Designed miniproteins, single chains, continued (4). Designs and how they scored, part 8

Each design is a single chain, and the fold is of that chain. pLDDT is the mean over its residues in the fold that is shown.

## One batch from the design tools (miniprotein)

Design m12242
Fold by ESMFold2-Fast:
Structure m12242 (fold): chain A 73 residues (1-73)
Amino acid sequence: TTVTNITLSSKATITLNQFKGGQTIDIYDSQGKLVAHVNSKGETIYQAPGVKVTNGEAAVIELPAGKYTVIGT
């Protein structure tokens, strides 16, 4: 399990390199609410309003301003 903490002062696009096929990605906001879930097949199962997750060779995440925790398993 890999955990990355992100703080954004404005809307940004973040690229998470080294996303491996078979890895699940979960993104939580500062209150511990799930804002995005990408399954082990690279399919976006959930994304909250204002959040976009695109997964190919690497996860590409568009997030509004805020604090987030990204968990890869």
Scores: mean pLDDT 76

Design m12243
Fold by ESMFold2-Fast:
Structure m12243 (fold): chain A 95 residues (1-95)
Amino acid sequence: MVEIDIIGDNTKEELDYLVELINKIPGAVAVKIGDKEVRIYTALTKEQAEKLAEEINKIPGVKAEIVGDTRIVITGKLSREDIEKLAELLKKAVS
């Protein structure tokens, strides 16, 4: 199990939109942890998580880091387009 934590200076509307999109993906569950944090629970393997982090790091202004064996931390400001791309990348990774 790999957890993905999205931490940064994102608006409530941006994070709510992200949660809605991710919760439509079978095998992923997104919850708001705080005012500026979203956690996504996934069944990704370490190898799948490393590939996903690599793809996320291609998005300008967004940084994805593997922390230990079970966590991806995503930082940066996410536009609506970045949120949609993140959801697409995650859907592909969990398929």
Scores: mean pLDDT 82

Design m12244
Fold by ESMFold2-Fast:
Structure m12244 (fold): chain A 65 residues (1-65)
Amino acid sequence: SLTATAEIKHEGPTVIGGVGTASDGRKAGVLAARSGAARVELEDGTVLDGRLVSRTPTRLVAEAR
């Protein structure tokens, strides 16, 4: 599975967004819903669905399924 770690850039009432890096070294954008569903968008345009596995005030970690 692919893991993406992102620094939070946007925090809304229903969605949190961040930009960081995937476990394979590609740049990644992460969008996570409060429900725990997540979407990882890679620098090549690949979009992967996944889940939020951890959240801190500054970071998101999402796991692509």
Scores: mean pLDDT 83

Design m12245
Fold by ESMFold2-Fast:
Structure m12245 (fold): chain A 113 residues (1-113)
Amino acid sequence: SNIDKLNEIKKVVQELYDKILEILREALARAPPEQQAHLEDVINLVKEEGKRLLEMIDEAIKKNLPVQEVADRVLRHLDALKSYFDHTLDDETREKVKKVIDEAKKKIQEIAS
């Protein structure tokens, strides 16, 4: 059903943000003191963006919005997040977060098809 697919997208997004936050917290734990404030700001931004995205998906579930419309909006949000990380993270951390984002994007596209 449409609702089942929206719940599957929500689960993918929840698992994605949990994985991103794990990667960022590991980077923070290894960061020298002068980089810690920047990584804490990135973590806080990711938490707030993830919360807003999940709230949007919850509203879409409540209203039974078309899966394709919701998937397209989520995918645009994830592309913006990837662009943000290109300018804010070190190469190793950036490649790790981009990989989990690309995997989530593929799953969302498969659910919407």
Scores: mean pLDDT 91

Design m12246
Fold by ESMFold2-Fast:
Structure m12246 (fold): chain A 90 residues (1-90)
Amino acid sequence: SLLEKLDEVLDLAKKLGLITPAQAKEIRDMARKGVSTRDLLDLMADKFDESKTLIGDILASMLRMQRFVDMSMELTLENMIKILKKEIEK
């Protein structure tokens, strides 16, 4: 499900130190409240930018580009999971 993919992204991002546990909880709570997809994308992109890391910048760019490409939020999260898993395996 979309929420399961979101949880996997947040858990992997926390493991890499890109976001804090508090930031991950905030994003989950906002998604559960039914915040618009655009507002959720903006919140996630801002949190990844706040990390000041190359990987955070890449993930933020993917989320922002989702606005301009015919790609579902689910596909965007799946691609983010692949990137995060590869970074953790280093």
Scores: mean pLDDT 80

Design m12247
Fold by ESMFold2-Fast:
Structure m12247 (fold): chain A 64 residues (1-64)
Amino acid sequence: SHMEKIEEEKKKRELNRKQAETALDSLKKHNMDPEIIEELERFLKENPDATASEVFELVKKLKK
C-alpha cells in the first residue's frame, strides 16, 4: 500500500542519514574548516538521503 512504501522509504532515509552523519563527525574530528562543516550540516538537513560519498564530493567542491 501507499503507507507501506512511505515507511520503507523512511527507514532507507534514516540509514543513509546515519552514514552521512558519521562522515560529518569524522570530518569534525579532523579539524575541518568551520565554514565547510556548516555547509555540510546544511546539506545533510536538506538532503536526508545524502550518502557519505556525496558528503566527500561536497568537501572537494568547498575546498577549491
Scores: mean pLDDT 76

Design m12248
Fold by ESMFold2-Fast:
Structure m12248 (fold): chain A 94 residues (1-94)
Amino acid sequence: SAAEAAFEATLAEIEALLAELERLRDQLMGSPNPELQALGERIARGIAAARARVAEIRELSKTDPRAALRQARALLQLLREDLAVVREEVAKLE
């Protein structure tokens, strides 16, 4: 269905953003700057929380596909905002 296609597309975008956050986490945790390392650790916790939510959303999709799509879109927006905030914080510390 169109709703299933939209759901899978939204999850793919979430996975792409999580991969970008993981790359940024690894870069920051490799820094000799302890403030950047701390930011990397905060990102790692955020990624873990987001992955737990993705698992919950996937389970929800089995019984309520519309609610799952709404939650996936909300998570996508939160991850986009979080990535933008993190990038600004990195720029201020460099």
Scores: mean pLDDT 90

Design m12249
Fold by ESMFold2-Fast:
Parts: structure tokens; sequence; C-alpha cells
Structure m12249 (fold): chain A 78 residues (1-78)
């Protein structure tokens, strides 16, 4: 139980940090300065964060990550 609780807390913390970093990058970087490589890296980070949020049972963080991923994928398709 303590081991499972610690693992869940660590995974949740990593997912929160990943989502925050991508969100900050998207909000503070002009769209014209984002490369396809930057967007691909953001998508990879978000996919990892979504899986960790799902494993931790954090539906809000999962939804936030999925919303950001959809935004990043839309930018890649442009």
Amino acid sequence: MSEEELEKEVNLGMAQLAVAVVNTSLSSTPLSQLTPEDLQSMASILKKAIELAKEAGDEKLKAEGEALLKQVEALLAS
C-alpha cells in the first residue's frame, strides 16, 4: 500500500510537471517560433503524461493533457 501510494504520487507529479511545461511553452512561445520538431516533442511528452495521469486515476489531468495534445496535433497538421 505505501509503495503503491508512493508510485502513484511520483507518477502524478511527473504528469503534472509535463503538462505544465508544455502548456507554458505553448502560451509563452509565438506560434511562428515553434518548429515541427518542437511540436513532435511536445506531443510525445503529452502522450506519456496522459498515460501516467490515467494510471494515477486523475481524470482532470488526463483531460487537460488530451486537450493540449489535440492542440499540438492540430498545429502539426497546419
Scores: mean pLDDT 79

Design m12250
Fold by ESMFold2-Fast:
Structure m12250 (fold): chain A 61 residues (1-61)
Amino acid sequence: ETEALMEKLVAQGKSIVDAADEAVKRGLIEDETKLAPKTSALSLLVAFGEISASEAARLVG
């Protein structure tokens, strides 16, 4: 559900960060600090299955 919401918001012209903030407001993601701009983009890629969660965590630092 987080992926579908983020896809919809990005398709509406919102940034990945804005889409992630909306997902937090809906209770789909509990920790806003993990949704820094780089982390938000990587979280979306993990949700789509494009990269693994471990790879995303490594790229965030």
Scores: mean pLDDT 56

Design m12251
Fold by ESMFold2-Fast:
Structure m12251 (fold): chain A 72 residues (1-72)
Amino acid sequence: SMEDLKKKIDELVEKLRKEGKTIAQILREVYRFLGKPLPTPEQIDAIQDQVMASLEKKAREEKLKRRRELLG
């Protein structure tokens, strides 16, 4: 349940990033998806670290994939 929700949020974030949406626009759409009221600036700041951590993890995985392809 919680893992499925996280996966759907991650997929939504990636889709919106591909569409060129800003972080604030992405957070607003995530809150709409969750049926929550639109995030306040304080809530955006609180969530930004989690969003950035997710993005950094994906960037690291992509870098490791490219490195593996160069070593094969």
Scores: mean pLDDT 74

Design m12252
Fold by ESMFold2-Fast:
Structure m12252 (fold): chain A 81 residues (1-81)
Amino acid sequence: SPEAVQRFVDRAAELLRRRKEGKSPELRAQLEHAFTVIATMVQEGASAAEIRERVRSVFSDPEVLAFADELLAIYEEIRAE
């Protein structure tokens, strides 16, 4: 639903702000890129499995992958509602 997508984006954006704090410009850019990829796919109605597959094909940095896993956990929580 549009309301569920907005709730995801709001929670994900807050987490992105916290995870960017104190990080290098390079890592901040990668976290922002991961957020954009995941948020776009959520808006398109992609499943968590499809998003996870895409993230693993694009990103290799363990901190970026950990952030993506946190976003997917939020998405799965919202989808369970």
Scores: mean pLDDT 87

Design m12253
Fold by ESMFold2-Fast:
Structure m12253 (fold): chain A 84 residues (1-84)
Amino acid sequence: LREEIKEAIKKLAKELNIELSEEEIEEIVDEVLEEIKKNPNMSKLEILQEIVNLIASVLADKGVSIEEVKKIHEEGVKIAYELS
């Protein structure tokens, strides 16, 4: 599961043309795993949407503009749907 989530994060980052450090990826993995523990029946789409939300949060914390974060989030949601 951890490796599957990590690969999903890397694939989403590549499709969105964004760079995430290994540390940022691991932080997102840990957050997704905690969410799955609280909601064990999450669908693949719900897990991918959570990854997109966390990527957007990481970018906002790094000082990426609100406009760029919104654009990346919107594209990420579309990609998540396609990957489901």
Scores: mean pLDDT 83

Design m12254
Fold by ESMFold2-Fast:
Structure m12254 (fold): chain A 90 residues (1-90)
Amino acid sequence: AQEEVNKLIKEVLEAMGPYAAAARAADEAGDREAALRHAIKAAEVAKEELEKALEKAKALGDEEGAKKLERAIEEAEEAIRRLRAELAAL
């Protein structure tokens, strides 16, 4: 159960990886707008995968894993709001 939740977290990191890498490359190039847009996309992809992981954890009866995933989703939502505010301030 716990190991299954950890596998789902790995899938989230793999899905967001290309967008996170693109955000870093844009930031290093001085393109702040592109960096923020890629970072927002990375966080949105992470949230979508975490929501899928949460449904799977609930289906498996993993209450501890479900609570951990719910917190991760809240953190992703806060990150998206913060990044969108920074983009709007440019």
Scores: mean pLDDT 81

Design m12255
Fold by ESMFold2-Fast:
Structure m12255 (fold): chain A 94 residues (1-94)
Amino acid sequence: ARKLAEEALRLAEEASELAEKATKSEDPKVKRAGILAGSSAGVAMIAAGVALLTGDEELARKALENARLALEAAKLAVEGNGEKAEELARSVGG
């Protein structure tokens, strides 16, 4: 449980940093995708933090999956693929 939550937190933090980089783009679509990916990373980070405090294994697994999706969305946003980044970011958190 704890190791999964720690992994989720690390990936969500990386996603947040890449999302912030995308928000500095002059392309409105990339900037929007970066904002959405950052929001998704934030949701995953909160879930990971709660899982760390409670030892909730199901929440830790969900946080890890959401962190991975947020990271992929942030990477796509930085690469200029705003449309696919937005689609993936919207799939995070439920």
Scores: mean pLDDT 80

Design m12256
Fold by ESMFold2-Fast:
Structure m12256 (fold): chain A 98 residues (1-98)
Amino acid sequence: MKKELEIEVAVAMAQLSFGVGYTIGLTKATEEDAKKAEKELEELEKQPPSEKNLIRQSFLLGLLYGYAVRKGDEELAEELEERFEEVLEKLRELREEE
């Protein structure tokens, strides 16, 4: 029960972070912000996965997704959604494998 709740909280935090990123990407993010987010995401993906790392990746993916939607880049938006689903799966795996 406690372990399931901890996974649920981590997933909820990732979803919230994506949503915050999405709002910023859709409304205020510049091209420079998007490029910085892509670079930070690449650096985070090279590091060992951790809950903190994956939640940060969720925010960056949300920002890039919102920016792609604002630009009408449907292919990039779909790719970013798929990458976010992979991040959620990695969060679940971290708690199951220990």
Scores: mean pLDDT 83

Design m12257
Fold by ESMFold2-Fast:
Structure m12257 (fold): chain A 102 residues (1-102)
Amino acid sequence: SLEELVEEIIKKLEELAKETGRKDLELFAKMIREAVEKGDKEGLLSYLYAAVRALAGLENLSEEQRRKIIELAELVLRVAKLLKANEEMIRAIEALIEELRA
């Protein structure tokens, strides 16, 4: 379900925040949770995209951390498609996933 996908995204963001020390990832997890609770679809999509962009900018990642980030980005892509995000956002997320795999 959408709720299960978002809960998995929040969990992975909180784990990556702890591993990397990135406070912005903790904030994105909180904002995503609040957007879901409020039924704020546009806010949810905005925060999910911001989180993936922040993750794509991370340097000095272990192979395991890179794999976790790719998995998270793929979950975000699935949520974006379920919520019928515009094609520009979907293509941007797909491009970030491709960059992470390079």
Scores: mean pLDDT 85

Design m12258
Fold by ESMFold2-Fast:
Structure m12258 (fold): chain A 81 residues (1-81)
Amino acid sequence: DPEERQRRIEEAREERERLLAFMDRVNELYKRSEEAALEYVRAWALAQGLLTPAELAALRTAAEIMSAAFRRALEREERES
């Protein structure tokens, strides 16, 4: 049923959109507080049973690397100004 397939594709797109918004929120919280970001992710993961401790650790590491890279880029820009 083509209509059924299109509905599932649309649902998957909406779910991805929600996950991207969630990741944006986590990254924003992480810039202010690692603890706040961790609590937010943990609460969501526990409510949905979707994350393992390893996945939680990976998200933390990814956020740290990206934040550090962004900070270095800003510092370099300031020095060259």
Scores: mean pLDDT 71

Design m12259
Fold by ESMFold2-Fast:
Structure m12259 (fold): chain A 128 residues (1-128)
Amino acid sequence: SVDELIAEYEKLVEELLKTKNPSPELIKRFIDITNALIEAAKSSEEGKKAVEKFLNRWLNILSLSDEEKVFFAQIILNIAKKSKNPGVKLVYASTLLLLSVLEPDLFSRFVPEAKKIIDEVAKKYGVK
């Protein structure tokens, strides 16, 4: 279920933020769950609403103005780009991908750089 995917995503976020050197298996599982949440949000209204409720609870930005939402997303991207912590890079880049599925008109602009960050972390840590 989407709720089970969200619970797994939250657990993996905690594991990534607790370690300086995540295993390739942890990174791969996080990327796989992120992609599963993206597909759940795209495939059904129930999936989209569940992911929206999760992100609103976690970030509380969806009630902001469009200008404030874009400003917040730019801060998230800058943290992902500048951080030396691979867990922080993955979590923040993943957040931008999830936001882009919910509000593509505002957040699709961040997708290329977010994907690049995820790909570079995966490559550096030997994810197959």
Scores: mean pLDDT 87

Design m12260
Fold by ESMFold2-Fast:
Structure m12260 (fold): chain A 119 residues (1-119)
Amino acid sequence: DLVEKILEYGKRAAERAEKALGEEGKKAAEGILRAAEAAALTLEDREKGEELARELEKESEVYGALARALRLTVLAGLDPAYAPEAAAALAEAFRLARAKSPGLAISGAAMAQEIALAL
């Protein structure tokens, strides 16, 4: 089940970020998990996945951008027409994550790659 795999990749990325970022790691883990949930939800209900991503964008520029990028990566796997938009969103998400922490950017990139390879 691709939904279960995306959520598993999110948990692994959250664990890596929590270990890498120490005290800030718990908030990073929560943001990463919610971004993965938005991507997974996009497979079952595109409208609800988009709504969850927009909600996260209001709370955090970094994790909102990650949620949007992962959601578009899922859409690109279903329809190649989304690939350029997904690539641009991933680049922006990693730019924002890297500015916050290199460890967060590495964790997010690994998760995005795992999701893309599962599609």
Scores: mean pLDDT 81

Design m12261
Fold by ESMFold2-Fast:
Structure m12261 (fold): chain A 100 residues (1-100)
Amino acid sequence: SPKIQKLVQLGFRFMALITEAYLSAKMKGKLTPEVEEKLEEINKLWMEAYKAFLNGDEEKAKRLLEEMKKKFTELTKELGLPDIGEEMEKLIEEFKKLIE
């Protein structure tokens, strides 16, 4: 299915962005327990949005994606990584189009 292939590609891109945020925070000496907890929360929101999408709960998936976008954007601003935040926003827009 083209939609499933796109979903898998979005998952790989999400993992790449989370990994880049983690490594960048570590390199800058900003990988605090609070930052690690925020990254874990963002990952949980992604997994919940993914499950909601697979279960056909479009409204729940969209709400979880918007919450994840807000939290990731706030975190990337704190870390001085606005470009990574912008790439995540593009990813979320593509996922929302896949739901529609």
Scores: mean pLDDT 87

Design m12262
Fold by ESMFold2-Fast:
Structure m12262 (fold): chain A 76 residues (1-76)
Amino acid sequence: MKEELEEKIKKLKEEIDKATEELEKMSPEEAYRMMQQMRQRVIGEMQRQGVDEEVLKAVQEAMDEAIERLKKKVEE
């Protein structure tokens, strides 16, 4: 049960990494915009579904890290 949550979080982080890798093939500005849209959609969906707060926080943190990374490429 705890192992299932840990596996789910790991898979979600892998999915975020794959999405970020695909977005990095775009211009930094487009990648940043797309990641912002994905974050709003994913977090909104998870909140609506009442996903476990540990999973929600882990996904939020991973997406925020990806957004910060993309933002630095746009600004610098």
Scores: mean pLDDT 76

Design m12263
Fold by ESMFold2-Fast:
Structure m12263 (fold): chain A 86 residues (1-86)
Amino acid sequence: LEEKAKELSEEAKKYAEQGDIQKAMQLLQQSTGYAVQSNSPEGLKSVSESTKTLGEQLEKQGKLELSESLYKDSELLEKKAEELAE
């Protein structure tokens, strides 16, 4: 589960960087599910990073409201990862 969350998260980040927002969003949803289910700090951190990358791409497309929402989600995931780590 942790491994799968990280792999899907990294793939989502790659698609987001390529501008394939729909694919990135789909992979992020799957990755988030695995990360939350496993309660893995590593998995949650990976999802947080990918969510932030998708936010940056949406901001570049002028979808500011959605971008802000993703940045907030990224912060919450990062905080949860830190709380679970130790």
Scores: mean pLDDT 77

Design m12264
Fold by ESMFold2-Fast:
Structure m12264 (fold): chain A 57 residues (1-57)
Amino acid sequence: MVLVAGKEIPIEDIKEVRPHPDPRFRGLYVLITKKTGEEYLLDPSRLPEELKKKFVP
């Protein structure tokens, strides 16, 4: 699971993780959930190594 903004998100509910398109959030990623389509700002340094290899090349 990934902890974002105090919420635990199951890995299976992660639709995608991509770099934020806005240059003001440079270095941050957007995590999108499958069920609700919610978007969360994510610092890649806080990801477990297993998820970094999958979503952050």
Scores: mean pLDDT 69

Design m12265
Fold by ESMFold2-Fast:
Structure m12265 (fold): chain A 98 residues (1-98)
Amino acid sequence: SEAEKRLKEWEKKLEEEEKEVEEYIEKLRKEGADPEKIELIEEMVKILVEAQREIIEAMKKAIENGEDPEEVARKKLEELAKRYSSKLQELRKKLDEL
């Protein structure tokens, strides 16, 4: 289905983005960036990657169960926003203060 194709494309993009971010963080470490700044960036990236993986997995289950993957993704996004918004705001503030 078109939904399955888009989902596979998203999984591929996420894998590519994770690799690019890992390379960027490694570059920052080699250039002597503040370890605290690197730790904050890593924590933010971990949250964003885990959130996307949860959406992808929810969509996969929706397709398997004959549910609308777009509707399930929308509900998961709402859940994740409630779960992570305060933490991401806190991390962003700390990063801006460094």
Scores: mean pLDDT 84

Design m12266
Fold by ESMFold2-Fast:
Structure m12266 (fold): chain A 66 residues (1-66)
Amino acid sequence: SKEDYLELIDRVARQLRAAGVPQSVVDEIVRKSREYLEQNPDASFDEFVDELSKIVQEVMAQAAAS
């Protein structure tokens, strides 16, 4: 359900903040994850988990390069 996807986004956001990731980086990950759900309303939970992992890796890599 949509609730399960939102719970996963929230859990990942909390874990990243606890690990010392800046709030601006966490906000970008949350934004992109929500955008993916809007553009892919029929995405399975497994497809979403894979894409969320990719979004985290891409945003974290971009933040480290900046």
Scores: mean pLDDT 85

Design m12267
Fold by ESMFold2-Fast:
Structure m12267 (fold): chain A 73 residues (1-73)
Amino acid sequence: PQVFVVEREVTVEVDGREIRALLRVTGTRTPDEVVYELRIEAETEEDADAVARHGEEALREALELGRQKVEQS
C-alpha cells in the first residue's frame, strides 16, 4: 500500500483559550480502498478533546489536504 502523511499545526480558540495542536492525517491507498486516519496531538488529553469538539473547520481542512496528497499519486 502507498502511505501519505500530512501534518498541520493549528490553533483553536475554546472559551477564550487558545489551544495549539498538531493534526496528522495519514492516507493509505490499496487497490480496494483508501483509508484516512486523523490524529490530534495536544499538550493534554483535555486539550485534544477540546480541539476534536470545537475545531471542526481545522479538522476538515487537514483531512482535505490529506485527501489531495493521496490523489496526487
Scores: mean pLDDT 80

Design m12268
Fold by ESMFold2-Fast:
Structure m12268 (fold): chain A 104 residues (1-104)
Amino acid sequence: GLAEETIELVREVLDLLEKNRKKAQPYLEKGYKEAIEIKDDLTLEEAYEYAKRALERLKKGEIDYEAALDLSRAILGLIRNVEDKKHLLEAIGLALRLIGLILD
């Protein structure tokens, strides 16, 4: 379903960012801080589109604020919209991976 597809896209984004951690870290911190201030209802469909955009930017070598913000939006949208325990735990795991990249 859409949750599983979004989780897989986010995993690919995080894998690419881990390979480029030092370059990505300042953007990830800024993107995270901006995303947690988003009070708008993020849908699962929006989370999927943000994950796709982040992946497309990284595949083009564009490690920037927009990719980092879209990643954080995708993770936030997943956490807010998944209803089953398995996908919620996976989404929280992805958020912890992102925080780990920010904190070293």
Scores: mean pLDDT 86

Design m12269
Fold by ESMFold2-Fast:
Structure m12269 (fold): chain A 97 residues (1-97)
Amino acid sequence: MVEKVRETMERIEREAVAAAERMDAEELVAWLREKKPEYTKRLAEALGDEELAEELVDTFIRLTEGLLELGWPPVEAVRLAAGLVRALAVIYARSKE
């Protein structure tokens, strides 16, 4: 479980970083909102908890948006937000083992 959750979050981070390298802040937030259902589904499959997966993906998007509003570069905003959410997801996955 833990490895699958970590791998899923690392893939989401890589995809979001790739988007952030080619998009401005407004385009990136719109793209992340469009990806929310897909990312929630992937994370729910890894966690076995769809409500928690939705909360974690929503937190990732909202944290990224907040960092962008503070003037963070898109790539750095995504990396920080994804890193924090990945840590939370891994802690929750470990608590089930």
Scores: mean pLDDT 86

Design m12270
Fold by ESMFold2-Fast:
Order: C-alpha cells, then structure tokens, then sequence
Structure m12270 (fold): chain A 106 residues (1-106)
C-alpha cells in the first residue's frame, strides 16, 4: 500500500527518497485530522516510539504532520523538543512545502 511504501522510505537512510515518498503521499491523498488516543499524528508516533502498526494506520488515514497533539504541539515542535535535528529539518521542509500558509514556531 502507499502507507507501507512511505513507512519503508522513512525507515531508510535516504532522506531525499523518504521526503519524496511522503510528499507524493500527501499530494495524492490530502490531509486528515486522524490522531491516536493521545492526539498524536503519524509523525509524532514515528518520532516518539517504534509503534509501526500505529504509524501505518495513521499514514493510511493521511494524518497531517501539522495537526496539534493534546499538548498543542505539531510534529516539527515534537522533533525539536526531542533534539532530533534530522526529523526536525525533514518536517519543517515538508510542512512548508505542503502548507505554505502554516506558521511554524521557531
């Protein structure tokens, strides 16, 4: 499935391939407010833990990386808080490309 292809790309060491796979997925399917019981979207679950079944479920629902969790944080803010520079840069680039009018908190 498209969600499985995206997750495989995210688990690779090729950030540009991962970026293109995620970008194509959201351009094809759009965005939803799909979240887990803690208000977390796919990328927050991906960054915080290794629950790949949950990530696949949320990606299949096209969970937006700009959706706010129950603490009021988007996926980029979560990556910054965790000092995960790789995923912070990835998500900032993704959100700016897909939602150019969205205000990213720097």
Amino acid sequence: SDAEAVLRALLSTNDEEAYQAVLDHYRKHGFSDAQDEEGRGAFIVFIRDNDFDRVLELLAQSSSPANLDNEGKDAYEVAKELKNERWAEFLKRLIKELKPDYVIKD
Scores: mean pLDDT 82

Design m12271
Fold by ESMFold2-Fast:
Structure m12271 (fold): chain A 71 residues (1-71)
Amino acid sequence: SLKGIASVIRSSTSNAGVRIETAEGTIVGSVVGNLGPGVVEVKSEQDGRRYRVTAAESAGGARGPAEVEEL
């Protein structure tokens, strides 16, 4: 299961769209829940797996490096 720092890119054309770049590949998904400031739940479009995404830094919601954990 995925756990660690990954590059997280928020879509500029969709407020729900998220791309997570990992060593194993890219996860494309959508925000399905807000868990608090800087913490969102993302559901993969490929397999429906859920991920907790916490910004590694408090600046900017889910842009750049973030802590990602498979739920």
Scores: mean pLDDT 71

Design m12272
Fold by ESMFold2-Fast:
Structure m12272 (fold): chain A 71 residues (1-71)
Amino acid sequence: MRVASVEVELREENGRYILDVTVTLDDGSTRRFRLEFPSREQAERVAEVLKEGVGQPLEDVARRIDEAMRA
């Protein structure tokens, strides 16, 4: 299953950084995530991984997000 499109909104709330993410997959299904980060740098890295994930297998994108969150 591949990522067909990604919409990402980055918000700052009370010193935390929130990513509201909508992922549309190649089968037409949509998945929504809310991710919270203590630093803007982590949020921006995850947002970049998500945007670069368009056309990639979902499993590969998920692994890269996990790696970015642990860095």
Scores: mean pLDDT 78

Design m12273
Fold by ESMFold2-Fast:
Structure m12273 (fold): chain A 77 residues (1-77)
Amino acid sequence: MTYEEIKEKIEEDPTSLDGDEVEEKLKDDLEQQEELFKIVLEKQMKTLTPSPVNEAMYRILMNRDLEEAERVRKELE
């Protein structure tokens, strides 16, 4: 799965993605992580439905910045 395919699927239906695959593909690219995080966060603010993509983004953020990950977690609760 490419970054462009992941982005398109998140915009169309974030629940259709495997969170583990998203994390594995993005773990080494901070810029792509940042862009997808913003897309996921905007969608999360409109729904309280948990998704595999949200879990993957949270795990990615925990590897980068624990404080930012805690902020995202509180927004999802």
Scores: mean pLDDT 59

Design m12274
Fold by ESMFold2-Fast:
Structure m12274 (fold): chain A 62 residues (1-62)
Amino acid sequence: SIDELRQRGLEVVSQLPPELQAQVRPQLVAMLDEAEKTGDQQVLDEVKSQIDYLEKRLEELR
């Protein structure tokens, strides 16, 4: 599950404009790493919410 979230997150980030990639990628990776290390469901849910939000924003740009 966390590996799938990591793949989804990085794929979404790769589709963002370069300026946003530079800002979002480090934060997303850090949150994914924290969720993997701690197993904290709240952190995992926050990461999921951020990925879902970014996917929605990409939909709007189509």
Scores: mean pLDDT 79

Design m12275
Fold by ESMFold2-Fast:
Structure m12275 (fold): chain A 70 residues (1-70)
Amino acid sequence: GPEREEVLREVAEELRRIGERTQRVLDARRAKARGKEILATSDDPAAVAEAQAAIAEADRIYAEEAPALA
């Protein structure tokens, strides 16, 4: 049968991977919110372009990491 210590290690590795994916999605959400704020408050074309790029990257991360979140 599986050793208890090995099972705990496998669970820890899976939780770490889930945590990393969850953190990526949360970071993308924060980046998108900041980008939207810049788009609402800035007339600087360089800042607007950077904000649009950040929003596009966040949307890419959502499509990659959370395709089944309905």
Scores: mean pLDDT 78

